# Designed miniproteins, single chains, continued (3), part 61

Each design is a single chain, and the fold is of that chain. pLDDT is the mean over its residues in the fold that is shown.

## One batch from the design tools (miniprotein)

Design m10100
Fold by ESMFold2-Fast:
Structure m10100 (fold): chain A 77 residues (1-77)
Amino acid sequence: MEIEITEEELAAAKVVVETVARRLGLTLSEEEIEELAKKLIEKVKKEYGYDFTSPKFPKDLSYVEEVAEEVIKEYLK
């Protein structure tokens, strides 16, 4: 499946990645945040069919943060 990422989705995912990285005591560059945000969007859309532009996104933030933590930990191995 082709995964399309909109500017709105990327902006939302970047905020989630930054928030989770800060909780983990990590300082990431803008480029790393963008790369991880894209991976987060792809993983959420591919595994869960979730859309970051969905009205449900703010309500499901904790769930998206959990997936972001997995993506960040995978990246750091």
Scores: mean pLDDT 71

Design m10101
Fold by ESMFold2-Fast:
Structure m10101 (fold): chain A 62 residues (1-62)
Amino acid sequence: GAKEAARRAAEAARRAGSAAGAGSTYHQDILMGNVEDGRRGLEAAGAGDAEAAAELLSQGGA
């Protein structure tokens, strides 16, 4: 259901944000792109906007 999908999207967004913050040794440009995308997903999930988080993840193909 929508709630289950939203919860998964929020969790995936958190993991992406955590992974980007935990240890990336890539070029700054690549890191910035990933961090920005992960941060937006995390922000949407953190605000309780699970639908926005799911939309972002769907578009990102993540």
Scores: mean pLDDT 56

Design m10102
Fold by ESMFold2-Fast:
Structure m10102 (fold): chain A 83 residues (1-83)
Amino acid sequence: SSLAVEIAEENLEKLRPALPEKVIEAIENYVIPFLRTVDLSKVDDDIIEKFVEEVAKKLNLGPADKELLKDLLLGTLKQYRKA
C-alpha cells in the first residue's frame, strides 16, 4: 500500500535522529518493501511478530531494537487503519 509506505517514511524521518542505524536499515530494507507488497487487510499481530522476528534474525537485532522495530510497524499500521 502506497499510503502505508508514506506513513512509514514520515515516521522514519521524524524518528531517524533517535533510532539505531540497524533499526533504520530494517525499516528501509524490510518494512517498507513488506508494506508495499503484502495485502495489509490480511496482516494480524501474529504475522507482524513473525515478520519482526525474521528481520531481527537477518540483521542480528538485540531485544531493544527488535521492540523498537515492532512498535514502529504497529504504529504505522494503526495510522494506516485510521486513514
Scores: mean pLDDT 83

Design m10103
Fold by ESMFold2-Fast:
Formats: C-alpha cells, structure tokens, sequence
Structure m10103 (fold): chain A 70 residues (1-70)
C-alpha cells in the first residue's frame, strides 16, 4: 500500500540523513536539518509512489552536494 511504502521510504530518508550528518562539518548541519525537515513534510503529503521516489532522489542529490562541497 501507499502507507507501507511511505513508512519504508521515511526510514530510508532517516538513515540517509543520519549518515550524511555524521560526515558533514558542523557549520553545514543546519542546512542539512532544514532539507531533511522539508523532505519529511513533502513525503507525508505525497499521493503516489512516483512522487515519493522523486522526493527521496532529490534529498539524496542535495545531501550528496553538501558533502562534496563541504
């Protein structure tokens, strides 16, 4: 179901967030926190699995950018 998929993907998002946070310099953590909070809210409002996948992909792309540019 969509609800089960959201639960799975929220856990993936949480793990990705924690992993990135551990690698990121302290000064970039507020930016990562804001990104994570935004993506959690978007995921909760998502109506399709495709929308959820795009949200996760966007988080991964933006979080990776923060790690590379830090």
Amino acid sequence: SLEEYKEEKLKELEKAYESVKAKLPEQFIPQLDALYEEKVKELEKAKTKEEIDKIIEEFQREATRLVIES
Scores: mean pLDDT 86

Design m10104
Fold by ESMFold2-Fast:
Structure m10104 (fold): chain A 87 residues (1-87)
Amino acid sequence: MPSLETVKLALGSEVRYIGENELSDEEIEHFKEKVEEMLKQYPDEAEELAKFIIEELERAAKESKNPKAKENLLEMKEFMEEVLKKL
């Protein structure tokens, strides 16, 4: 099992990729599914991971100069905030 730090680094890298690229709606939906499955695999750490992802998405959205990438990051943040409410 990867360490929590390794998981956070991988998630941070994915968030950065979303912030630097114009992903399609299908790619964003796939990322949402991947994150939900990952949180189910780490139930004791799900709240910490969800909070970490939300903070990374907010940071990337503030730093992004691409309107589509910023829109995708904010959509992911809203999705993650709803996921966190259900944990």
Scores: mean pLDDT 82

Design m10105
Fold by ESMFold2-Fast:
Structure m10105 (fold): chain A 82 residues (1-82)
Amino acid sequence: EEARQQLVKLLDEAAKHASELAKQYGVKDSKKLKSLLNKLKKAIEDGDLDGARRYTIKLGLLLGLSKEEAERDAEELAKTLA
């Protein structure tokens, strides 16, 4: 529960700084980045593991990760939240 709250706080801060993160990672669509960060935060708050996986994959792909890397990150996140 504390780990989930801490992750939610980190995602909220990341969403507030989405334009800066988009520039740092070469993402042209900062609104899409902010939207995905907020959706991931909501999925984690709701205990929606499928949503958390889906949004983590979309976020990873947006940040330039391969499909394999994004899927790996999604599974590690799901294990941490379970």
Scores: mean pLDDT 82

Design m10106
Fold by ESMFold2-Fast:
Structure m10106 (fold): chain A 85 residues (1-85)
Amino acid sequence: GREEELLEILKNLIKKLGEMFDIEVEGEPKNLDEAIEKLVELVKKIAKKYGIELTPEQIEELKELIRKSKNENEIKDAIQKVLQS
């Protein structure tokens, strides 16, 4: 289903971003909620490398945008939006 497809996209993106930014990602997410939380924590660590601290409001917006995303590009757009805010 859609949630299973989104979970696989998130797993692949988490691995790619972790490797790209040299950030260790512990374990593989077992479900969609865990995958969203892992990606958000990874984005927080990436933001910190650029001197950016995400607000609770930006984090909640990011979670909602990820959950509504249909593909990897929409997730990347969501990440860029919160990092540019």
Scores: mean pLDDT 83

Design m10107
Fold by ESMFold2-Fast:
Structure m10107 (fold): chain A 56 residues (1-56)
Amino acid sequence: KLREELLSPNLYKQAVAAKKIAEMGEEEAQKFLSDPELPDRVKAMLKAALEEEKGR
């Protein structure tokens, strides 16, 4: 479900999915970061979301 949102052409859906994955924790996020089908841009969004959550 979240993976489908990350692969969506809708930038808002991609950003929301990345934030939800970041809230689930670093281990869950790493599973998506290791997915070869995810574009580098989406992986960058997820990394940014993880840094945001870590800073809170």
Scores: mean pLDDT 78

Design m10108
Fold by ESMFold2-Fast:
Structure m10108 (fold): chain A 83 residues (1-83)
Amino acid sequence: ETKKKEAEEYINKAKELIDRVLQLAREHPELLPGAEAAKQFLDKGDYRAAATAFREIAKRGTPEIGKVAQEAADYFRKAEELK
């Protein structure tokens, strides 16, 4: 019960960070396909695939985008650990 609620909170925090990554990616068109794919994985509830996709965005983006994308990936990882 408690772990399930904590995982849900981590996923919600990751979703907020994802919206920020998508906003920043609009100024970097090369990152848009990856960001959109990551959003689709999130919408399917595939948090592992979403975390992997955002980690790849973090490697390819600016330091600012990289920090936000890495934070999102870390929240997805924490949510998976609580299953």
Scores: mean pLDDT 74

Design m10109
Fold by ESMFold2-Fast:
Structure m10109 (fold): chain A 82 residues (1-82)
Amino acid sequence: MKIKEEIEKLKSQAEEYEKQANDLRTKAVELQNKIDELEKKGGSEEEINKLRKEAMTYQQQADDLYNKSIELKKKAEELEKK
């Protein structure tokens, strides 16, 4: 297998994980905005807690994907150095 093909695959996969992480971070921010609105309106504590758990889950998933992206980028850089 050509080293170039391996580097391209790693970079492509890293970019995909980074995009997924950014999408999840956006969803977490949207949920935080909903939480803020509900808190201002005196909304249900159960509803607020449910949204907080969802936001936390998205943040955790985003961090995991972002870390995987960094690892793949480092691996690609190592292959480029030979």
Scores: mean pLDDT 84

Design m10110
Fold by ESMFold2-Fast:
Structure m10110 (fold): chain A 99 residues (1-99)
Amino acid sequence: SNADLQKLARYATAAYIAAVGALIAEDPEEMKQLARVASETARKAAEYARKIGHDEVAKLFEEAAKLFEQASQAETPEEMRKLIDEAIKKLNEALKALD
């Protein structure tokens, strides 16, 4: 539905903003918190992608969410940034697949 597509767009946008915020964060705790937000919003994007019948797009958002969750639990800022970069790549693949 149009409402589900709008929610998908909102959650996908929120995930991207949080992910970029995490990459530029200087405080490791802020980076972890933003990675957690990115994970939660990517999971919501996956839910709405599935509701509109885009199962492959939903899988990409789920993969991104898992990588963001792993980033929030990582022991070093270097490991966190690596996982966030991989998650952003999955977000970009999901967004491209919607075109």
Scores: mean pLDDT 89

Design m10111
Fold by ESMFold2-Fast:
Parts: sequence; C-alpha cells; structure tokens
Structure m10111 (fold): chain A 87 residues (1-87)
Amino acid sequence: MLSPTEEAFYKFVVHLMLSWLDGDLSLEEALARLRSFVAQHPELSAERKIALIERATADLLAQITDPARAAQLREAAEAMVREVRAL
C-alpha cells in the first residue's frame, strides 16, 4: 500500500509523463518540475522515488499501443530515473 506522499509522487510522475507525451510540456520542463518535487520531499527515499517512476512507466506502457510513443515514454522514464539518482 502506498503512503500519501508516495501516492502524490506517483500521480505527479504520471501527470508529467502524459503532459510531455501530449506536447503540453517539454522534457526539460518536466525534469525541472521533477527536481523541484524531489527537493521538497526528502522524506521519500531515492529508491522509492525510482520504484514509483518505474511503476508509473509500466502502468502507462500497458495502455500504449504505438511503438514510437512507447519508446518516447521509456526515454523520459530513463531521464527521470537519472535525475533522481543524481540528487
């Protein structure tokens, strides 16, 4: 079961991924928003943040049938994981 902070982070990551895929947000802007959220929530470990990014990616990939869109999502997820690991 997810904590309230973990649930908020999961929903935040899903929103960032969908906004970027739909062209509403650049990847640079998405990563900047991710960095801000990560900095404001030090109580959530890097390992848990990475696990939630991976879960959000898997859940969204299950709904995507376009291979190009799926590849874009995987690239964004890898960039997000790298940002969390760098902090």
Scores: mean pLDDT 84

Design m10112
Fold by ESMFold2-Fast:
Structure m10112 (fold): chain A 95 residues (1-95)
Amino acid sequence: SFSELEDKLLAEAGKEDPEFAARMAELQAEAERLRKEIEEKTGITIEVSPEAVLVRRLHEASRAGDKETAQQYRDLLLKLMDIRVEAFREARRLG
């Protein structure tokens, strides 16, 4: 599943920043819960491809030793995940 792929990529990113990986895992779990509720309510499948691409890019930068680029991807992922969680909460609230 998509969540399994994200979990694997987050584990790789966690080699460089365990606190970031833990934060992302918490946000991912909340987003997944909200996504499931919205999908059950609407019957619409929600795609999360942009986040997966950024996690892969973070992993590549971290392995290359490019700490600045890795930090930029970590910052972007946290911002996108926060926005995603809030968007799912609003969608759930509105119906």
Scores: mean pLDDT 68

Design m10113
Fold by ESMFold2-Fast:
Structure m10113 (fold): chain A 94 residues (1-94)
Amino acid sequence: MKEEAIKEAKEAKEYVEKVPETGREAYNLAMRHLSEATTLLFKLSDKDEKAKEAQLEVNKATGHLSSAYRNPEKQDEHVKKAIEHLEEAIKLLE
């Protein structure tokens, strides 16, 4: 449901913000919540245009978080972009 998707996106954002300090544990938890948000939004996307837009934003956040893991020298840039996309996804769903 939409409220569950919002909760998962907010939880993902909290863990993404902790990635620079906490590292792999925060990364793994963020990726789990991003995956759950994506699954919920996919189920909603056939009936809700905003859910489709939010799913695209969550997918972009996932891409940036993966890039942060693979490119430590650009971790701060990619974490910031992931947070921005998650904030947009949450805004679209509210």
Scores: mean pLDDT 85

Design m10114
Fold by ESMFold2-Fast:
Structure m10114 (fold): chain A 80 residues (1-80)
Amino acid sequence: SEQKERFLEALRELGKLAGASEEEIEELVELAKKLPTEVLIKIAGEVIAEARRRYRGESEEEIARFIFEELKERIKEELK
């Protein structure tokens, strides 16, 4: 779906901003492809809300790193 394609593109851009390796980014994208779009959107919303609550980084890059790592953990957990 167009929504899923946009999500995967946003995930790649997030990973680049987070300073993740190309290998880590593509691994996460492949895992995300296996989940329904609705589940991905729900997880993303929860992770973004948590990032805002935690104020983990002052820079966009630090916040992106937190969101990328949390998304990776949540997606891997959902797929087990």
Scores: mean pLDDT 82

Design m10115
Fold by ESMFold2-Fast:
Structure m10115 (fold): chain A 63 residues (1-63)
Amino acid sequence: MEEIKKKGLEEVYKAAKEGDMEKAKKIMTDTQEEVTDGLPVDEARRIAEELEKEGKKLIEKAK
């Protein structure tokens, strides 16, 4: 799980650096779905929110 989160965030950052915001958003959504697949609803929500917050910070740093 942690490796999937790290790889997803790195890909989001790379796409954002390239200026491809649509690709960055798609990678973020795909990563959230992969990381939360099969988890209880409460845990999935917490992890998805944390991942989205980290992804947004990386996108801002890439600008």
Scores: mean pLDDT 77

Design m10116
Fold by ESMFold2-Fast:
Structure m10116 (fold): chain A 69 residues (1-69)
Amino acid sequence: MEEEIEKAARELVEELGLPESKIPEIKERLEREVEALSKAFRVEPSEGILRLAVTIVRIDLQAELARQA
């Protein structure tokens, strides 16, 4: 799971045009979201949960970027 979360963080950074220095921050946000979703749905961390976490974090980051513009 750790490697999959890191890969997802790198992909989000590239997709949104963020600096590579943001990878640890986005990885941490993804880890928190995966944990929150796993608890909410009462399931173990899975590819499906990670995919949902990526979608949520992407939306949040896009909203933050729009607010700064």
Scores: mean pLDDT 81

Design m10117
Fold by ESMFold2-Fast:
Structure m10117 (fold): chain A 77 residues (1-77)
Amino acid sequence: MTIDQKRDQLLDRLGQLGKRAKELGDDELVAEIGRLASEMQIEWSADLTDEEKQVILDRVDKRADELEKRIDQLEKS
């Protein structure tokens, strides 16, 4: 898997989380997830090294894990 494919998979994950947040009616979570996806796309450049790209992926993936835990908790309530 290329680093660009890892980015695309993470964007797909964020899209799925945004859909779940929308189904919960949590507009703030939808906005937060959308902002995270947009920020990642703005930061992503062909001029970045794979190491710099991996730092972006790690940061966003960690934030996605935190958002997913919040959504999971809300769905149980």
Scores: mean pLDDT 84

Design m10118
Fold by ESMFold2-Fast:
Structure m10118 (fold): chain A 83 residues (1-83)
Amino acid sequence: MELTKGQKGFLESMKKLAEKDIRRMVERGVPEEEIRKAAIEGTEEGVKRYSKLLKLTPEQTKALKDELLKKTEEIVDRVVRER
């Protein structure tokens, strides 16, 4: 499913916030497993709130969640490796 311009904007904003939070946790010496768990939980909550606000279909919500979770895990892997 193709994401709308608004959904792509939300995705980009969530990626930037996730990277900022992940970098902050790495700087604080939080273990990788705890960082990963917090990042995943934050991403899932963000998608849930956004889907309710915009009344997204189940298919739209799933596509957005899957894309964001994939990108969030990629950010965790990248930032943790930089340490």
Scores: mean pLDDT 78

Design m10119
Fold by ESMFold2-Fast:
Structure m10119 (fold): chain A 90 residues (1-90)
Amino acid sequence: MEEETARWLAENLEEAREYLTALLETNKKLAEELGAEEAVEKLEKAEELVREALRAIEEGKFEEAMELLKKADEYAKEAAELIREALAAK
């Protein structure tokens, strides 16, 4: 059961990480094009948290990985709001 649970968590957390990575790359390009420096900084922090989450997954620290991915998502949401504001200003 423990091995099956660990495998299931690793697969689901890796899928979440891949999704967030793609989302962050797209938003960072848009933020850079808009000159939204604060959004770029928040996206860079989110990217760092995603890298830390990958390490936590590799070390079997699934709870830590989940918390790191949640923090990354929060930074990504803040950046998305700043991008939306920058788009509205143009």
Scores: mean pLDDT 77

Design m10120
Fold by ESMFold2-Fast:
Structure m10120 (fold): chain A 57 residues (1-57)
Amino acid sequence: MQVDPVGEKVLRAYDLALSKRDVKALDEINTRVGQALADGDDKKAEELANEIIEKLS
């Protein structure tokens, strides 16, 4: 698989959520970020990933 800069931020949010064992954050990534990516809204996906990182930091 190949990742772009937006994909890297999403993966970092996912890794942080796993480290915190935050199932709710993982679900938000799979639902909200996944939907933004499916809609082709890379900016929205990146913003959501950053918000999750901020909440878990």
Scores: mean pLDDT 77

Design m10121
Fold by ESMFold2-Fast:
Structure m10121 (fold): chain A 76 residues (1-76)
Amino acid sequence: SEIEELKAKAKEALRAGDLEAAAALMHEIDADPSVTEEQKKEILEELAKIGAERVAELLAKGDPEVLEALKQEPAL
């Protein structure tokens, strides 16, 4: 399904450390009118948890882009 493809791409982006691409894909999922609000919440919560873990790893490595992102999106 389209939503499963977007979720898979977002997970790939997070795994690669591409937080910009991951955020864009998460916004695309949130904007999809064919997905229920309950499904959106579940998917976005799962991706946010993965993102938080990856952000913590990148911060430990001193990545300035991640530090900048946390100022704008403290939930990630």
Scores: mean pLDDT 71

Design m10122
Fold by ESMFold2-Fast:
Structure m10122 (fold): chain A 100 residues (1-100)
Amino acid sequence: SLEEKARDPAAVERTLARLEEILSNLQKEIDLIKKDGSTDPRVQALLKKLEELQKRFQEVIDRLREAMAKGDQEGVLEAVREAARTLVEYFEFIQKSYEL
């Protein structure tokens, strides 16, 4: 469960590492799209959504790091729950972008 995961420091650290990997991959994709310089409105809409998701992942990572540093168990649990919600939104967005 998320509650059990939030109580395991090793599981929280693995979650943080996975979120940072996703953020890094999002940043690389954003950079590639920007370098391509497409003026297609659909590409611009995709870029905007990716930048919104990047910002949200960064906020979740920052909140998780702060809660961990403070030993705030409730804050860690809330940040892990927010991470799970953000991951669901990200995967749903990716799925909708590739499913016709």
Scores: mean pLDDT 82

Design m10123
Fold by ESMFold2-Fast:
Structure m10123 (fold): chain A 98 residues (1-98)
Amino acid sequence: NDVRIKGVAALTEILLSEGYSVREIVERLLALPPLSSLSPEVRERLAEALVAAIEELRNSTDEEKIRERARAIAEELGVPEYAGELTTILLGVLRALQ
């Protein structure tokens, strides 16, 4: 959803300007519904995986590569139903960092 991706990008830009780290921003995004319903252990593992993916993909504009990384993270952590939410987070945060 392009509107959701733009929303995540705008929020990320604001939080970066306020001095928040990428890790803190990702943790805040994971605390929002529907991802807030996941266990704290799964959210912690998602935060680690998403931060690593953001650092690796920081200069990438390849949306398909970013979507595939989000899907792989969701599958590896046993939450494939959230691949779309993780894609939105990755695309939005990466857009703000570029």
Scores: mean pLDDT 87

Design m10124
Fold by ESMFold2-Fast:
Structure m10124 (fold): chain A 73 residues (1-73)
Amino acid sequence: MSLEEILKKIETTALGYAVLVRLGEITVEEAIEAVRELGEKLLKENDLSEEEREEVRKTTELSIENVRSVARA
């Protein structure tokens, strides 16, 4: 999987979970855990450079913060 595909998968998945949190179907904690686990899994399953790994980590953390922001009541 390309770096662009990895980053898009993390962002798209986080947006989907944020929608589920807003609908009351899952908790914020469940959404954050799922996004974090996806980021870690993609880092392990793909052969990435140190710079690309750092970009995946940053995108995962930003996506988690976006979930928190959308879910805040």
Scores: mean pLDDT 84

Design m10125
Fold by ESMFold2-Fast:
Structure m10125 (fold): chain A 64 residues (1-64)
Amino acid sequence: MKTFSKEEAKARLKRLAEEFGLPIDEEKVDAMTLDELYLMIGILEDRRLGREETVKALEQRLAA
């Protein structure tokens, strides 16, 4: 899909977090806006491109 629904964006974020072994608070993810979900997805996709500094910041933000 070129544009994700909020449910699809949440699923994609959870999949990426699992791939990197990141703990996430389900309630925090459910409270996120679509823009926040896309931002987090973009950060994790940047990790696949070798942007490790961004992933470390994300780990702190998503930790329960």
Scores: mean pLDDT 68

Design m10126
Fold by ESMFold2-Fast:
Structure m10126 (fold): chain A 77 residues (1-77)
Amino acid sequence: MKEEALKLAEELARQTGDERIVELVEKIINGDVLAAKELQQLLAEAYAAGIPIDEETLERLARLLEEIIKEQEVKLP
């Protein structure tokens, strides 16, 4: 799942020309919850700017990141 999220992030970065998408997804995978908000804002800005983003790729990435964040939040021994 984490590997699939990175692959989808690379695809979106290629479509938008914004490499920050990959950097933010890597941070989210490593437990940086703040990066999740930054990624959502960046993708919303790209969509508002009319950049042609594949909706299926975007939705798949969003679902995978939600699951990754959820798994990280269940951290207490």
Scores: mean pLDDT 76

Design m10127
Fold by ESMFold2-Fast:
Structure m10127 (fold): chain A 102 residues (1-102)
Amino acid sequence: SEAEEELRKAIEDLRRAIDILRGSYYGDPRAEEAIRLLEEAIDYLRKAIAALKAGDLEEAKRELEKAVEKAREAAEASPDPEARELALRAAEHAEEARREVE
């Protein structure tokens, strides 16, 4: 579905943010916190995709709401401007998918 494609793009953005933080901010506790939050956001997005495939729109919506929360928290924790923008873009993709599933 179109929503599933948007969520896959969101996961790619979050993975890229993690790569930036791991590559440029080794040992920075803010980067470690941001990576943790980005990994949580990816987990929620994967659960949302699984719920969409199962036709469970209510569960998909709950998982997407959690993904948006974690991606925004990751953006605030991130010391890197590009990683921050990627996390915010992922939150936007997840919010669009949430609107498409009601």
Scores: mean pLDDT 89

Design m10128
Fold by ESMFold2-Fast:
Structure m10128 (fold): chain A 95 residues (1-95)
Amino acid sequence: EEELEEIRRVSGEAGRLGKEGIDATQKALDESVEDALKVLEEYTKKGREIAERASTPEAREIGLKLVEDFEKQGLDLINEGVEARRKALEAARAA
């Protein structure tokens, strides 16, 4: 039960941070790719720190997996934004 409580605590904190990180990355991406990458890196670092401070090995591994998952989501989001911008620029040049 204490193990499940720690898993829920770490998962809740990492999950909330991941959602905030994705939202912040999306907003930064509207301005620049470089800013989006820096924002994603900052949230990913904070997520890893939360996971590493977990009091049980199970909570730590679950926390790290959640951090990996939202880092991948953030990178996919940035890559999609870059492609969308490239297509928009090509359409503008073709006009």
Scores: mean pLDDT 82

Design m10129
Fold by ESMFold2-Fast:
Structure m10129 (fold): chain A 62 residues (1-62)
Amino acid sequence: STLDRAFRQADRDGDGTLSYSELRHMFSGTKALSQEEIDSFDRDGDGTIDRDEFLELMRRLN
């Protein structure tokens, strides 16, 4: 799916998570996300977003 492809392209390290930098880069020029917005989706507060959190983020942006 488009979301799966987008996640894999943003996950340059292939570790199954996205950093704030990777998320901001992926939304650059389309829907810029602030650190505060990303932090609101990162429930663990570990500075990374896993695939499930990414899908929730994409649903909230719909």
Scores: mean pLDDT 66

Design m10130
Fold by ESMFold2-Fast:
Structure m10130 (fold): chain A 66 residues (1-66)
Amino acid sequence: SPPPERAPRPPPEEVHKQVDEALEELKDATLTEEEKELGLKLIEALLKEGLITEEQAERMKEIIEK
């Protein structure tokens, strides 16, 4: 079942753009073990929702798992 039409949703392109920006920030940031775990779970959730591509998810995981 699709989400309610009443709420405006950002287009997929906007989400992809935000993910790309987050990748740049992740490269410059030092993550704690807890932050890495949260990041990995978030990536999996975004993948399940279809908000990001598999390629984007793999890049994020690589950066997080340095």
Scores: mean pLDDT 69

Design m10131
Fold by ESMFold2-Fast:
Structure m10131 (fold): chain A 75 residues (1-75)
Amino acid sequence: MKKLIIAELEEVDGEYVIKGKEVDYEEAKKVAERMRRERVSKKELLAAEISAGMSYEGKSLEEAIERAKAAVEAL
C-alpha cells in the first residue's frame, strides 16, 4: 500500500503550526476534499493538497512536513 503523509495546519495562539499525520492516498484525498467543503483558509487547503499529492513510499514524516511548510510560506 502507498503511504502518504498529510500536513494539517492549525492556528495556535496566532501562529500556524504544521502537524504531520500518516495516511493512505485515499484518506489524504478525503481530508483535502473535506477541507474544501469546510471553507478552510487557502493556506490550509494548499498544504493538504500538496501533502495528498505526495507519493512517497518510505519517505520520512519530517521531509513531508518541510515540503508542506515551504509551500505554505510561498503563498
Scores: mean pLDDT 54

Design m10132
Fold by ESMFold2-Fast:
Structure m10132 (fold): chain A 90 residues (1-90)
Amino acid sequence: GPSLLEALKEAEKKGKEELNKLLDELEKKLEELKKKELEKATPEEAKLIEEHYREVKRLIEELKAGKITVDEFYERLQEHNKRLEAEYAA
């Protein structure tokens, strides 16, 4: 949603330390969400969830390392979310 992109851009304007702090908080929240989703998942669903969260973690690490921009991070995150939704619908 717009609120995540807005939060990331505001943190980026404040500097690398504030951006990395927000990304650490996001990673912690994602670990909590992953655990909740895995508790309800079938073995095949668990595989898709594990792959999705692994890719999101990779994107967070790339943004922290300055390898990608905030805009690129958000675009790739949206693509992974759409892909996961499509796989659940199939």
Scores: mean pLDDT 78

Design m10133
Fold by ESMFold2-Fast:
Structure m10133 (fold): chain A 61 residues (1-61)
Amino acid sequence: GAMKVARLTPADVEAIGDPERLARVLKRAGVDKVQFIGAPAPEDLRKALEEAGIEVEEVPA
């Protein structure tokens, strides 16, 4: 089956107020991987995603 991937831009990351809540929402939605486009993943968000079992990938812009 196809892997479910969410892609976040720097603007998307700046809009995030609660990393733990976002990780829970993405996990419930069945997201397998989050790609950060053009910027590194913030440490708190990376940790929350990894604790939820979501793969984190950084992709050049």
Scores: mean pLDDT 80

Design m10134
Fold by ESMFold2-Fast:
Structure m10134 (fold): chain A 55 residues (1-55)
Amino acid sequence: MAKLLEEGEEKMRQALEYAKLAQKYYADGDFVKADEYMEQARHYAREAQALYEQV
């Protein structure tokens, strides 16, 4: 149980980091990189949610 919660927290942290990076690239006008990082942020967020549902 604790390991799943810890893994979920780690994935959520990664999702937030990618989301911040995506926002930075949007501000810089690099929409291709912004979309790529936002997709990765959503992927990690979904994985974290799936892990939390098992707890």
Scores: mean pLDDT 80

Design m10135
Fold by ESMFold2-Fast:
Structure m10135 (fold): chain A 84 residues (1-84)
Amino acid sequence: MEKKKSILEKALKIIEENFDPNERVTEDLAKEIVDLLKKNGINASFSKKDGYYYLNIHDANITIKFSPTATVGDLIKKIKELLK
């Protein structure tokens, strides 16, 4: 459990430092987030299913589900909720 928290905290910090919280998470932006996480040693991927977007953080064995209208700030909030 502690190892998963550390990975999520690292992912959260990378996202907060590199992306505008008011920007909508488009498919292209989601791919940029995944690429940046991978560059920083976090195994992640993006997927779509049933009208929702999914950020998969494989090293933490966690999937974050969000709507196509969600902002980076909404994604940050979801990650923070997983850290509680």
Scores: mean pLDDT 84

